# Ledger of designs, part 18: designed miniproteins, single chains, continued (4)

Each design is a single chain, and the fold is of that chain. pLDDT is the mean over its residues in the fold that is shown.

## One batch from the design tools (miniprotein)

Design m12593
Fold by ESMFold2-Fast:
Structure m12593 (fold): chain A 64 residues (1-64)
Amino acid sequence: KKEEVKKLIEEFQKRMVERNQALNDEIKSLTDEAERQALLDRHRAEVREEFQKTLKKIKEIMEK
């Protein structure tokens, strides 16, 4: 159902906030700032791609 899809997206957004908190703790365990930035950039890219793929699947479900 379309409403269920919307709730899925909302939950994903809320989880992102919680995930950022956990990520901050892990980043602090790293001693090199350049390595921290690389981790952040990589994580952000992965999250963005994951979100895009998820969104595409959601659209396909709606269109089906």
Scores: mean pLDDT 73

Design m12594
Fold by ESMFold2-Fast:
Structure m12594 (fold): chain A 57 residues (1-57)
Amino acid sequence: SPEALQAELDAVRDGIAALERALELMRKQGVPKSDIDYAEAQLAELRARAAELEARL
């Protein structure tokens, strides 16, 4: 349903915002590059999912 797609999109957008904040902290704290790269890959997947959901709405 459109309502279910919108709810999933809202959840994905919240996840993107949370992960962007986490990445800012990771960079400031000197977290290993491998952990940062992993988080950036997860962020890219969430952004791709958001785009897919937006295209279906």
Scores: mean pLDDT 88

Design m12595
Fold by ESMFold2-Fast:
Structure m12595 (fold): chain A 76 residues (1-76)
Amino acid sequence: MNISTKGFEGNPEYVDELIEVALDTSLPAEVRARAVSALGDIKDKRAIPVLKEMAENDPDPGVRELAKAELEIIEK
């Protein structure tokens, strides 16, 4: 099995942290957008339900558009 460790972007702990940041609407839209972009770059399927939630429910239209774009990348 490939185990991501120490400084790897694909670390499971890092993905979980990005999911928490992306869903936290108390954070600025820019911070949530960065988390969404990072989740899309990692292409972890655990991000799919989070990106769907954000694409439909995030208050910022730019974050919603980004979440939709990243969903297309992960689902391909």
Scores: mean pLDDT 74

Design m12596
Fold by ESMFold2-Fast:
Structure m12596 (fold): chain A 87 residues (1-87)
Amino acid sequence: MALLEKARAAIEAGDLEAFEKYLDELVSKAQEAAEKGNYDEAIELLEGAKEAVELAAEKGLISKEAAEKLIKGLDSDIKDIEEKKKK
């Protein structure tokens, strides 16, 4: 099962610990992809992480404030990768 699908399943189950684990794995894989120059893959993984965070907030697993903070961090990471892609 794809990592994003695991994150979605954790959210539907109300499993905060599993959600945080899969979110961290998505971000880590995105960072590894970026380090290898696979910027499009890294951006796709981070966009998937943002979708999981938005779903977690929608389902009430995390607060809107927590989701906004996580999304802000993910948007910053995406911007950094986009800037590296231009170089």
Scores: mean pLDDT 84

Design m12597
Fold by ESMFold2-Fast:
Structure m12597 (fold): chain A 58 residues (1-58)
Amino acid sequence: SLDEAKSLLEALKLDPRNVKALHQLRKLVEADPSNPELQHLLQEALQLSEKDEQLARA
């Protein structure tokens, strides 16, 4: 699960618009909401997504 979350974050670093990877990461956090490492990885992914969205919506 944690290794999967790390792989999903790496996918989002390569393609910040990978909504499927972001969705899967959110589901992993939802399945284990008490895991701070998963929450941290989700926050990093959201920052990547927000930065790309702000640039794309010009």
Scores: mean pLDDT 73

Design m12598
Fold by ESMFold2-Fast:
Structure m12598 (fold): chain A 100 residues (1-100)
Amino acid sequence: SSLEEVQKKAKEVIETAKTGTIDETIEKINELGKTAIDASLADPSINQQIIDLLQKTGEEVTKTILEKEGEDAMRNATLAEASLGMAVIGVAVAKVSSSK
């Protein structure tokens, strides 16, 4: 299902936040955002579940980056949160454009 694909991409984002660089994490967030927008346009009935999933993913990613305690932890957490925020906005716009 479209929701399962979004869930898979969300897990990839969280895993990359734990093991990868911030640039790799942002790239995965952008892939998640595109997948979430496409899924929302294909099935508007799951739009709220997608928004909820993106918000939970944002919380987990932010926590993961901050727990790494690197010199750039606050900057990297802010960049990841901003990218996830843009994905949420994209899904919200998709809902408005696809709803009757």
Scores: mean pLDDT 83

Design m12599
Fold by ESMFold2-Fast:
Structure m12599 (fold): chain A 80 residues (1-80)
Amino acid sequence: SVEELKKKIEELYNKFLELMEKARKAPPSEQDKILKEIENTYKEIIKLVEEYGRASGDPELAKEMIENIKKKYEEFKKKL
């Protein structure tokens, strides 16, 4: 369902933000592992947002969401 997809996206996005903060505070020995988890979470969010766009009939909204998520991830990587 569209509502289920939206909820999953919100939960994963919150996890994504939490992992970014965790990576910034982590010792170097743990940072690589967290960065890999961030990358996996990012890919999963993008996939679900694309599915949401198709299911909701609003691919334009999905495209905007993806661009915002990409910008957040690039900003995070720049600050590392």
Scores: mean pLDDT 87

Design m12600
Fold by ESMFold2-Fast:
Structure m12600 (fold): chain A 80 residues (1-80)
Amino acid sequence: MEELARKLVEKVREAVEAGDRFAAEVTLALLDALVGIALSQGDLEGAVVAARARAEAAEIAGDEELAELARRAAEELERE
C-alpha cells in the first residue's frame, strides 16, 4: 500500500509539472479508489495511508478542498 500510494503521489506531481490536468485528475481518482478498496477489504491502516496520500496529491494539484476532505477522512480512520 505505502509504496503504491507514494508512486501515485509522484505521478500527480509529474502530471502537474507537465501541465497535464487530465493525468493529475485521473491519478487523484485512482488514489480515491485505493482508499475505497482498502476499506472494502477491512484494511484500515492501508485506507489511512491511501487517504493521506490523496490529501498530499490534492494539495500538489492545488485542490485545497479535496486535500482538506482527504485529511479529515484519514483522521477519522486513524481515530478508529
Scores: mean pLDDT 82

Design m12601
Fold by ESMFold2-Fast:
Structure m12601 (fold): chain A 62 residues (1-62)
Amino acid sequence: MEEILKDLSEEKKLERKKVVAFSAKGLLEAARDFYIKYGMMTDEMEKEINKQIKELEEIIEK
């Protein structure tokens, strides 16, 4: 039984935001891995992907 204050709307918003961010992060990490693996990654692309992943991680963690 849930006996704590359950801000369902806020919890649901956070959950949705985290799920979307987690999925996007996974896709970016997969793309980054493939580019690196096949030697097609440029420094600029890696920097941009890492920046986006970092932003998504901030959403997931907070």
Scores: mean pLDDT 74

Design m12602
Fold by ESMFold2-Fast:
Structure m12602 (fold): chain A 81 residues (1-81)
Amino acid sequence: NELEREVKRLLEEFPLPSVTEEHAREVVETRVKIAQETAEEHLDQLPPEVQELANVILNGDYEERVRALRELEDRGAELNS
């Protein structure tokens, strides 16, 4: 399950006593939801490469959405689109 893998990755990156698996899961789920809402609202305004990832976030299965979100973040979701 891609969600469980992402939760584990987040916990490994932030091994703080205050970060629980429950909090990590909530963060991942919230990020996916925000990405879906952003993709739905701004799909036509995104670069073609990012549009393909946004389309996966909207229409892919849950595991594909989590992977696409990670790839989008790695490729510069810092672009305030």
Scores: mean pLDDT 66

Design m12603
Fold by ESMFold2-Fast:
Structure m12603 (fold): chain A 86 residues (1-86)
Amino acid sequence: RRERIRRLLAEMLRLLGVPEEEVDLLAEIATDRILADPAPFLDPSTALSTLLRLLGVSMEHFYSLPPEVQERIRRLLAEIQRLLEE
């Protein structure tokens, strides 16, 4: 479960434009934080904004991305939420 969440976060970080050299470390840190307190990431109304804040990305930056990239990030978040509820 942990390794699957880490890989999904790494893919999300790449889509958000995080430099490749920072992706693995940030994905590991974010995985640790989410697993320590998953509740804020399971609320559908705040999950995306909470996750982006954890990753150091603004909502404004997210909405500046192409619609297909925004949709892919939302699908990755949904998969992370599914894994947290297992």
Scores: mean pLDDT 81

Design m12604
Fold by ESMFold2-Fast:
Structure m12604 (fold): chain A 75 residues (1-75)
Amino acid sequence: MEAEERLREAARGALEFAKKLVDSGKITKEQALDLVEATLDVEARHLIAQGEDPERVEKMRRELLEEAKKELDKY
């Protein structure tokens, strides 16, 4: 599904960027997670506005945020 791929790409990009900021000491792990959450919220709102199923988008957003949290917890 296109919506799932778009959310997954948004999460991946935000997480990669956030990890670089944590590694360079510019932000905390909590701030990194907030950045991923904010990125997913923006993408989710755009997808819903474009006619995607809100329940499906919200489920995927939640799963991707939990995955990002686990990745950041390794640091």
Scores: mean pLDDT 82

Design m12605
Fold by ESMFold2-Fast:
Structure m12605 (fold): chain A 82 residues (1-82)
Amino acid sequence: SEVEEARRLIEEARKLVEEALREGKLSEFEAGVIEVALAVGLTIAEKTGKVEEAREGIRIAAKGAENFGAEELAKRLRELAE
């Protein structure tokens, strides 16, 4: 289902953010801001049944990562959202 795919995509995105935080490429505050975009995307995807809402959340997260200087994280998030 699209909701199961949305959950899978957001879980993968969260793992990428956790890795970046662990490697010191993101502060805890910056990771928290990115996580808000992911959480909102998942919530809308679950309510609408549309995986595209989760992909949009990941794209917003990628833009946040880019603005924070986490360029490799931003690239990996964009590839995940395609």
Scores: mean pLDDT 90

Design m12606
Fold by ESMFold2-Fast:
Structure m12606 (fold): chain A 88 residues (1-88)
Amino acid sequence: ALPLTPEQRAELELVRRAAALLVVEGKVELATRYLAEEMHKLTGKRPPVFEKVSEKGKELMERAIRWVKEADEAEREELLRRLEETAR
């Protein structure tokens, strides 16, 4: 597998935060689909669903969930805008 560029890593962190927002909103199935599709676009690989994520992947998602819970309204609106743009 090709290593992620710094730009791809930053984009992936935003993808995890957007997926974490969906998880916090109770939309877990939508979050897993969103994460898989965006990871496929960035890496050429679909990650395992949350149930099959590596321990490190779980830790990264837990950090993203904590970030979203502490995020202000403007930060949450930016993630929502990103989710809407991806749905087009």
Scores: mean pLDDT 70

Design m12607
Fold by ESMFold2-Fast:
Structure m12607 (fold): chain A 68 residues (1-68)
Amino acid sequence: SSGTRYSLARRGLEATTGALEDLDPKLGEEMRRRLDEGLELARKGKIDEATELLSRAFLEGVKKIKEL
């Protein structure tokens, strides 16, 4: 369901953002901004758009952690 995909994407990015805030504060701040953007889209009822943004940011964050 859209809600399940959103929840998974959000939790994934939350965890990745937290890790990056500890490992590289500047990257963590960038991911925090993307998380906030996704949450704002969700507040406006744009769940599919929020899920896409959060999923893309999560994958990018994981890649950045791997390259550290």
Scores: mean pLDDT 86

Design m12608
Fold by ESMFold2-Fast:
Structure m12608 (fold): chain A 87 residues (1-87)
Amino acid sequence: RVEEAVRILRETAEKLRELGKKAKDPFKQGALFNAARMVEEAARAVREDPQLAIDLLNGAAEYLKEAGIEEGSKIVRETAERVRALF
């Protein structure tokens, strides 16, 4: 279900932006907004290439983990599993 995957990905990008708005550290705020952009790229890719979308989500999760943002990394990993389950 491509439309459901796109919806899930857009919801996840919005959750990351909300975490970024709440972040007091400018570095973590920037990392969350960058990860939201990566998730939006996954939403664009998922129609033609679900595997590329999953790879982009895994990259975003690792990026957030390296940035010390465990909550954001967890959200993205859970999103990757939800998207994978649709294909």
Scores: mean pLDDT 86

Design m12609
Fold by ESMFold2-Fast:
Structure m12609 (fold): chain A 80 residues (1-80)
Amino acid sequence: MKYDAEIAKQKQGVLTLTQQIIDSGDKEKIKEALKKIEEEIKGLEELLKDESTDPEEKEAAEQLLPVLKEAKAQLEKALS
């Protein structure tokens, strides 16, 4: 709860950066961003499966995962 504003800022940052990359029309940048997003999604999913992960980090990961998945879908659509 104390970090809700920071998490919201990170969510907005992901969406803003994703839109800027799409708006650039640079297919190579879009492909690179897609690869990075896929790596981040995998990392967060591994964090959520790890019993030793700090509860605050799990909460942040649970909140960020749907935003990263949305960004991935937007990048994939831009390449289609």
Scores: mean pLDDT 79

Design m12610
Fold by ESMFold2-Fast:
Structure m12610 (fold): chain A 84 residues (1-84)
Amino acid sequence: ALSAELQAKIPEYAELVANSDVPENRRQLIRLQAEALVLAMRTETDPAIRAAVDEILAELGLDPATATAEQIEEALLRELERLE
């Protein structure tokens, strides 16, 4: 299961998804995803979820021990641009 701190991010995410046709809301979604990944690195105790988060960050070229939300946001935006 996700940690209680990650669960607390879900209401913010749901509100932004409801308005996702607005470009500003898409940028906010990416920011929330980056913040959720940082929170998962710091607070999640489930080994399977931790391993999944570590793998995602490694694929983005980031160190799970030191990555910031800003670095994750930038890496996610870069990957989206690469896929276009």
Scores: mean pLDDT 67

Design m12611
Fold by ESMFold2-Fast:
Structure m12611 (fold): chain A 77 residues (1-77)
Amino acid sequence: MQEVLDEAAEKDPRVAVLLVAHQLRAIGYLLEGDVDGARQEVTDLEAKLRELGYSDEVVAAARAWLQQQVDENLARL
């Protein structure tokens, strides 16, 4: 999973920027108690990567990665 994202980021640095931006926003929503807002960031990342023409493999890896970040942070709250 991470290796797919690392390879995509090496080819296009926008991938790394999008992952970090959506992660920070999702964590921000969780800190405010907005679980739905955090989950929406997962959907928004998937949609943005598809809009920019990234492969289904990159989109699936990014979605799974951000969902894991949300789930791990939610489990600690």
Scores: mean pLDDT 82

Design m12612
Fold by ESMFold2-Fast:
Structure m12612 (fold): chain A 93 residues (1-93)
Amino acid sequence: MEKRKKAEELIEEIAKMLTEIAEEAAEFLKEHSVEELEKENEEKLKEKKKELDKLVKEMRELMEDEEINKLMREFAPIYAEAAKKAQELVDKL
């Protein structure tokens, strides 16, 4: 039961971080080119990606629990959509 609550909180933190990355990239692109975003923000986006990777790793450890694994499967479409949008913005650097 507590593991489920922790997994839900991690999903929210991951989604929040993905949204922050996407918003930061989108705001920069309003006044700058994609090439400029890549050059100017490479280090900052890399640092946020490292933190995101750490949260994803913690989720994978929780997913070894059968109930948490099933929960993640239910949330997978929502999480994947948010992650895909953020990753596409970062990768379009």
Scores: mean pLDDT 67

Design m12613
Fold by ESMFold2-Fast:
Parts: C-alpha cells; sequence; structure tokens
Structure m12613 (fold): chain A 65 residues (1-65)
C-alpha cells in the first residue's frame, strides 16, 4: 500500500543516514528496526520515525543486536 511504501522510504532514508542501524523489516503492521549501538541521537530519530509510523497505522519496535 502507499502508506507502507511511505514508511519503508522513510525507514530507508534513516538507515542510509544512521550507521548504527543494522537493518529494518516491515511485517504486517510492525516495522522492526535492528540497531548495533544505542545513542541518544539515534533514539530521538527512532522516536520521530515511530510517531510517523503511528500516524500511518503502524508500530515501530527496536531490537538491539
Amino acid sequence: SSKAEALREKAQELFEREPEIADFSLSGKILEIRIKVRTDELMAALHELAQFAHKLGFLVTVRFL
């Protein structure tokens, strides 16, 4: 769907900008972001992504690798 595409695009942009992000995947209504290292700056960016996802009807979950 266009909403899922918009969310993937935003997640991809964040992945390309933030080297601490190892990978991400979208399954159903859940966007999972896998991170190598937790930083305050990364967590702030992930919070903004989560707010965007929530407006589109998706959840964001973060996993530490």
Scores: mean pLDDT 87

Design m12614
Fold by ESMFold2-Fast:
Structure m12614 (fold): chain A 62 residues (1-62)
Amino acid sequence: MGDDLKAKIARTKAQMREVLLQSAERQDQINADIAAISDPAAAREKRFAEISKHNLDLQAQY
């Protein structure tokens, strides 16, 4: 039977559904990243933590 076209359409729809399901999970991660970027206070705290860690690492080598 010449159902190749129907098979391709069904396959594409299955892929689209999978992308939508994965998108929902990735949205949580993206929202967290966007919130960190959009919140200068959160970004500042992250930077401060990195500086603090660097100072502790330097002292630990003494």
Scores: mean pLDDT 68

Design m12615
Fold by ESMFold2-Fast:
Structure m12615 (fold): chain A 110 residues (1-110)
Amino acid sequence: SKEIIEKYVPKEELDLALKYFEEVKKYLEKGDYEGAKKIVEEFINSVKSGEAAYAFALALAKLAMETQDKGALEVAEHAIELAEEKFPNGDEILLGVAHLVLAVAKLLSE
């Protein structure tokens, strides 16, 4: 939940993650999946904590699950892969939850 994330992620990085998440949503709503991936890459390259990167990836996976949008699913997969590459020793629980939500999104999407 938002309250749990706010407890464990630095506020500055959480605010940054929320800003980039809203920008990604704008691109997804327009069907601009390449633009959305670019915004994801910009965020992951700028973020300093694994918790913020994984929380961001989880939020995108949840959005893909809720919208059942195959393009949003691919953007969420890209976010998880980049977060794992930059923060390979990050929060295993957040990473596990992100992969679980992504798996559910795949079952609901084509």
Scores: mean pLDDT 77

Design m12616
Fold by ESMFold2-Fast:
Structure m12616 (fold): chain A 97 residues (1-97)
Amino acid sequence: VPIEWVKQQAEKAGVSIADALALIKVESGFNPNRPSAWGFPGFDKGLSAQFAAFKKNVKEGANLERYAILKYVPPEEILKMSLKEYAAKVREIYLPN
């Protein structure tokens, strides 16, 4: 993933570059052709749009078994999170210390 694209998505989403990089790394290992590991639908939509699609799926009960994060964070909590709060939770769970 181009670093310039990551910076633009971080600014647009209101998160730090470090948060954006953590989400992208955990989701796909920076390969946009890999399946999402953590529930984001892909790179074509940008971070905010991917998070919105994830929350829509959680709200509708669609494909919940595919979202490993739901073992750590209940669906109702996800629906109340901002992207910034979600990024912090992802770092806490998957990239501690």
Scores: mean pLDDT 65

Design m12617
Fold by ESMFold2-Fast:
Structure m12617 (fold): chain A 64 residues (1-64)
Amino acid sequence: MKKQAAETAVNLLLAGHSRGEAADYLSRLYGLSRETALRAVDAAQKGLDEGDISKAIADAEKAI
């Protein structure tokens, strides 16, 4: 579950969804709190900004 949610966060951001849209989707699909979903999305975005998709997924999973 946590790894799948993290991969989904990264994929939503790569597809051009906003921070809020990605967090809302994760909250609905995986039952995460809004705060946890936002932390996962923020961690994923930071990893993507650094150019490392694998790191983005790992950091998002740790945030969940």
Scores: mean pLDDT 85

Design m12618
Fold by ESMFold2-Fast:
Structure m12618 (fold): chain A 87 residues (1-87)
Amino acid sequence: MLLEYALHAALAVSGLGLGEAEAEAQIERILAQSGDEEVAAALREGVRAARELGAGEAERALAERAGDEEALELIDRIREEAAKLLA
């Protein structure tokens, strides 16, 4: 769950279409609040994976990792939270 959550958060941030510098700054803010370097490494790997996959495949990966409808709803809420942080 922890690594999965980190990947979903990274994909949500990446999916908002920010420039690389702005996305990295916001990710650093999130990581600073968590205080966990392992989570930081996981988030950076997630962002890299999202960049490699591209926009459409990133959304597919999020849906696939969710597994069910309730998990998809949670991912949407993570996106909403990330959008507020990036605004």
Scores: mean pLDDT 53

Design m12619
Fold by ESMFold2-Fast:
Structure m12619 (fold): chain A 91 residues (1-91)
Amino acid sequence: SAAAQEALAEAERIAEETKKLIDEGVSELQKASEVDPEMGRMAQKLKELGKRVEEALRQARKDPRTGRDLVRALAKEAKRLVEEARKAIAA
């Protein structure tokens, strides 16, 4: 259906944007982990979230509406974690 195609397209767009944000956050945390090893733990949490985004996107290809909702939830969590990471690095 058109609605299913739109839901899948939205899930793919949000997943790509979220993966890029996660990669940026991981890169920033890995640089900070050279001085503070605890930043490496935050990088691992973001990497794990990236794997969950990939899984949600696979689910979206089978069930676009459910997968889109999962990707949206993971995107919100990724934004929150990256913001927290940036605050920790700046402190």
Scores: mean pLDDT 87

Design m12620
Fold by ESMFold2-Fast:
Structure m12620 (fold): chain A 92 residues (1-92)
Amino acid sequence: MEEEKKKEELYNKYKETVDKLAQGAADRIVEAYKKSPEEAEKVRELADSTFEGIAEDVAEETGDKKMGEDIYNYGREKLDEAVAAKLAELEA
């Protein structure tokens, strides 16, 4: 029970970190799209690599590989949502 609470607290802290990184990456991706789609793809690849690194850190710190995978998927989902929302705003 205490061990599960510690993992949940760590998971929530990583989610907050990933949310902030996803928002910043989305801003950079949208700015890159204004220059070229190729530049946007490069920024997206850098963001993906960053989320992979965080997922590895989560897996190592918690001892739970699935928790690392969940954080990676959460980061990608939040990045996709943020990019889509920002692009929709520009097209409106």
Scores: mean pLDDT 81

Design m12621
Fold by ESMFold2-Fast:
Structure m12621 (fold): chain A 70 residues (1-70)
Amino acid sequence: KPAEILREAAEKLESLGETDVAGAFRNAADAYEKGDKVTASAYLTAAGILATVSSPEVREIVREALRKVD
């Protein structure tokens, strides 16, 4: 389920010190649970942009999460 995938990815990102990316994923998960797909999409876009300046490991976590939530 999208919210579960995003929260698991956020936990991993937070453990790597990427608190802003993790926060964006948690906000997207909350939006998905509320049925607010527009807000969720905005937060996923922000997380993707933030990941572009991060390590390859962070970018891979974000890429896989985004792939799974469509």
Scores: mean pLDDT 83

Design m12622
Fold by ESMFold2-Fast:
Structure m12622 (fold): chain A 99 residues (1-99)
Amino acid sequence: SMKDQIMKTLMEAGALVLGAQVLILVAEKEEDEKTKKEMIKKVEEILKKTQDLIEQAKKLIAESDAPQDLIDQFTREVRTLEDQVKDIKKRVSELKKKV
């Protein structure tokens, strides 16, 4: 069902966000410059996949005939994921500026 597809997409996006949050935290504490750069690159790759899943979820929500209460719930979950992605992107940018 469309509802199940939305739930699966949001769950996958959430798992990727969690992975990116853990990895950026480790990267911020990493002293080896080469390893740090490789971790940053991995975070950026995860964020790209996460953003694609968020956009897919938004499209599925817009096409869904689900009750308004459920649409509102999914929309709040999307907003939370977007805020988390924005935070990680800021941390990546700050980390890249430290030479």
Scores: mean pLDDT 89

Design m12623
Fold by ESMFold2-Fast:
Structure m12623 (fold): chain A 71 residues (1-71)
Amino acid sequence: SLELLGESLVNSITSGNGGLMGDAGKAVLGLAQVDPEFALETLRRAIEEARRKGNERGKAYAESLLRQIEA
């Protein structure tokens, strides 16, 4: 399910685990080549989730990925 994939990616990006964050980041960048709308919505969701939790690291990482896709 695309919904479950998006949820998994958001959870990994906001996990605080650098390995999971890095793997999820690569997956999102790869997905952006095929479905940029899904990738952008996933990252916007990750930014919102990180903001809600006070997770500055996850927010900054998701914002950096968003800028890469929008460039």
Scores: mean pLDDT 86

Design m12624
Fold by ESMFold2-Fast:
Structure m12624 (fold): chain A 68 residues (1-68)
Amino acid sequence: SMRAEFDRLSREAGQRALTDPALAEQLGALSRRMAERGRAVAGPPGDPRAKAVAAAELEEMLAALRAL
């Protein structure tokens, strides 16, 4: 699943960031951006539109993580 891939890539990037301050800053920026977007797209439980927006945002964040 996209969430499982995101969790794996985030963990791997986090470990690399322990020895790469520039990567740590990029991960911090991505985490802040995700938190802001998560708040903006939060909808009522079971809203398929909110789920679709969240999935698209996760795909965008996955692409950003893969590029790191």
Scores: mean pLDDT 70

Design m12625
Fold by ESMFold2-Fast:
Structure m12625 (fold): chain A 72 residues (1-72)
Amino acid sequence: SHMVEEARKLAEEYREKAEEYRKQGKEELAWYYLGKAQMAQSAADMGVEVTEEDLEKAGTVARLGHLDNQAR
């Protein structure tokens, strides 16, 4: 339960960071933190531990997806 609670808290903290960067016009960083938030939320929903590597990968994938969409 502690790991699930920690993952939910991380998801909330990363969502807040994403919103803060979005307000600053730093869209690439906003997407990076949004990706991390989604990974942490998914881990919490599945009741599994999330690693820092999983969070970094999710953030990078979200950031690159945003850049690909902008290139269209």
Scores: mean pLDDT 85

Design m12626
Fold by ESMFold2-Fast:
Structure m12626 (fold): chain A 91 residues (1-91)
Amino acid sequence: MSELTFEIEVELALVRMELGIMKVIASTSSGEEKEIAEETAKKLDEAARLLDEALAVAESDPEKAEELKKEAMELAEEARKEYKEKLEKLE
């Protein structure tokens, strides 16, 4: 496995775990907390999709895989930041 493939697999596993957690929060919460979790889940789902695409092309087109990984990581970082900021506003 290439370094790039390994990095994408690790990031995909982490994003999928975070997505699972957000789905649980959304299903067990109400009001604004539910809405925040649902919005975060949508962005993490998009990031996971991009990482799946990156993984599929990592060996044949590593440049494209790197671009897809970058887009996915930027989306995941935005999702984490927005989740934190929106939760802090509820406190």
Scores: mean pLDDT 86

Design m12627
Fold by ESMFold2-Fast:
Structure m12627 (fold): chain A 58 residues (1-58)
Amino acid sequence: GMRDAKLYAESALKMIEEGKSGFAGGGVFADAETKEVLALGGGVGREAAKIANEELKK
């Protein structure tokens, strides 16, 4: 659900900030990083990637 999507988004943002996995380390999500987040939870991962991208644009 949306609650799970937020948890995945928070995890993805933490990974970006720490420069872990394939994420851009505090930058904007690239398509490759979005695919990695999708693999974490299928549909939940997709929503999490969307939320994380919107947060990074602020």
Scores: mean pLDDT 53

Design m12628
Fold by ESMFold2-Fast:
Order: sequence, then structure tokens, then C-alpha cells
Structure m12628 (fold): chain A 100 residues (1-100)
Amino acid sequence: SMEETLKEFAKRLQEEIARLEREVLERHPEVASLTISASLKLDKEKKTITVTITVTLRRRDTGETVVLEKTVEIPWDSVEKMLEKAKEEIERAIEEGLAR
């Protein structure tokens, strides 16, 4: 069902977020903290899921906090394909935050 696929997608997305947070903190010692959150909205008529991604990054050198919010509309597909699209947007948001 769409509901079961959505639950699996949400679970796998949270696992990917936790992994990305760990990887960025390990590769970027200039980052003091990183929090990534995602909220999901399913549109059954359009067969799309809207993912709102918030990246909160604190720089070690300045102590400044960068907050980025991105919204992506993903066509309904397999969990793997939807995760790939969500991950691409999260990685793009992280890169933007690191460049500030």
C-alpha cells in the first residue's frame, strides 16, 4: 500500500539522515554541529511526496549557525528511487551550508 511504502521511505530516510550527519561531522572538523530534519507530505492525487528538508549547521571557528530549508517534490516510485532524490537534495543543502 502507499501507506506502508511511505512508512518504509520515512524510516529509510531517517537512517540516511543519521548516516549523512555522521559522515559530514567526520569529514568536516570545521563543523561544530549538524542537524538535518525532514517532514513529509503525500499527495495521493498527484502521486507525489513533498519533502521539506531543514539543515542546521554551526561553524566551529565563528560559532555562527547556518539554517537552510529546501522543499522538493518527488514523484511516487520505489523507496530506493525516492530516497535517491531526497538524498540528492540533502547533500546539495549540506554543500550550500558548508560554503557559507
Scores: mean pLDDT 88

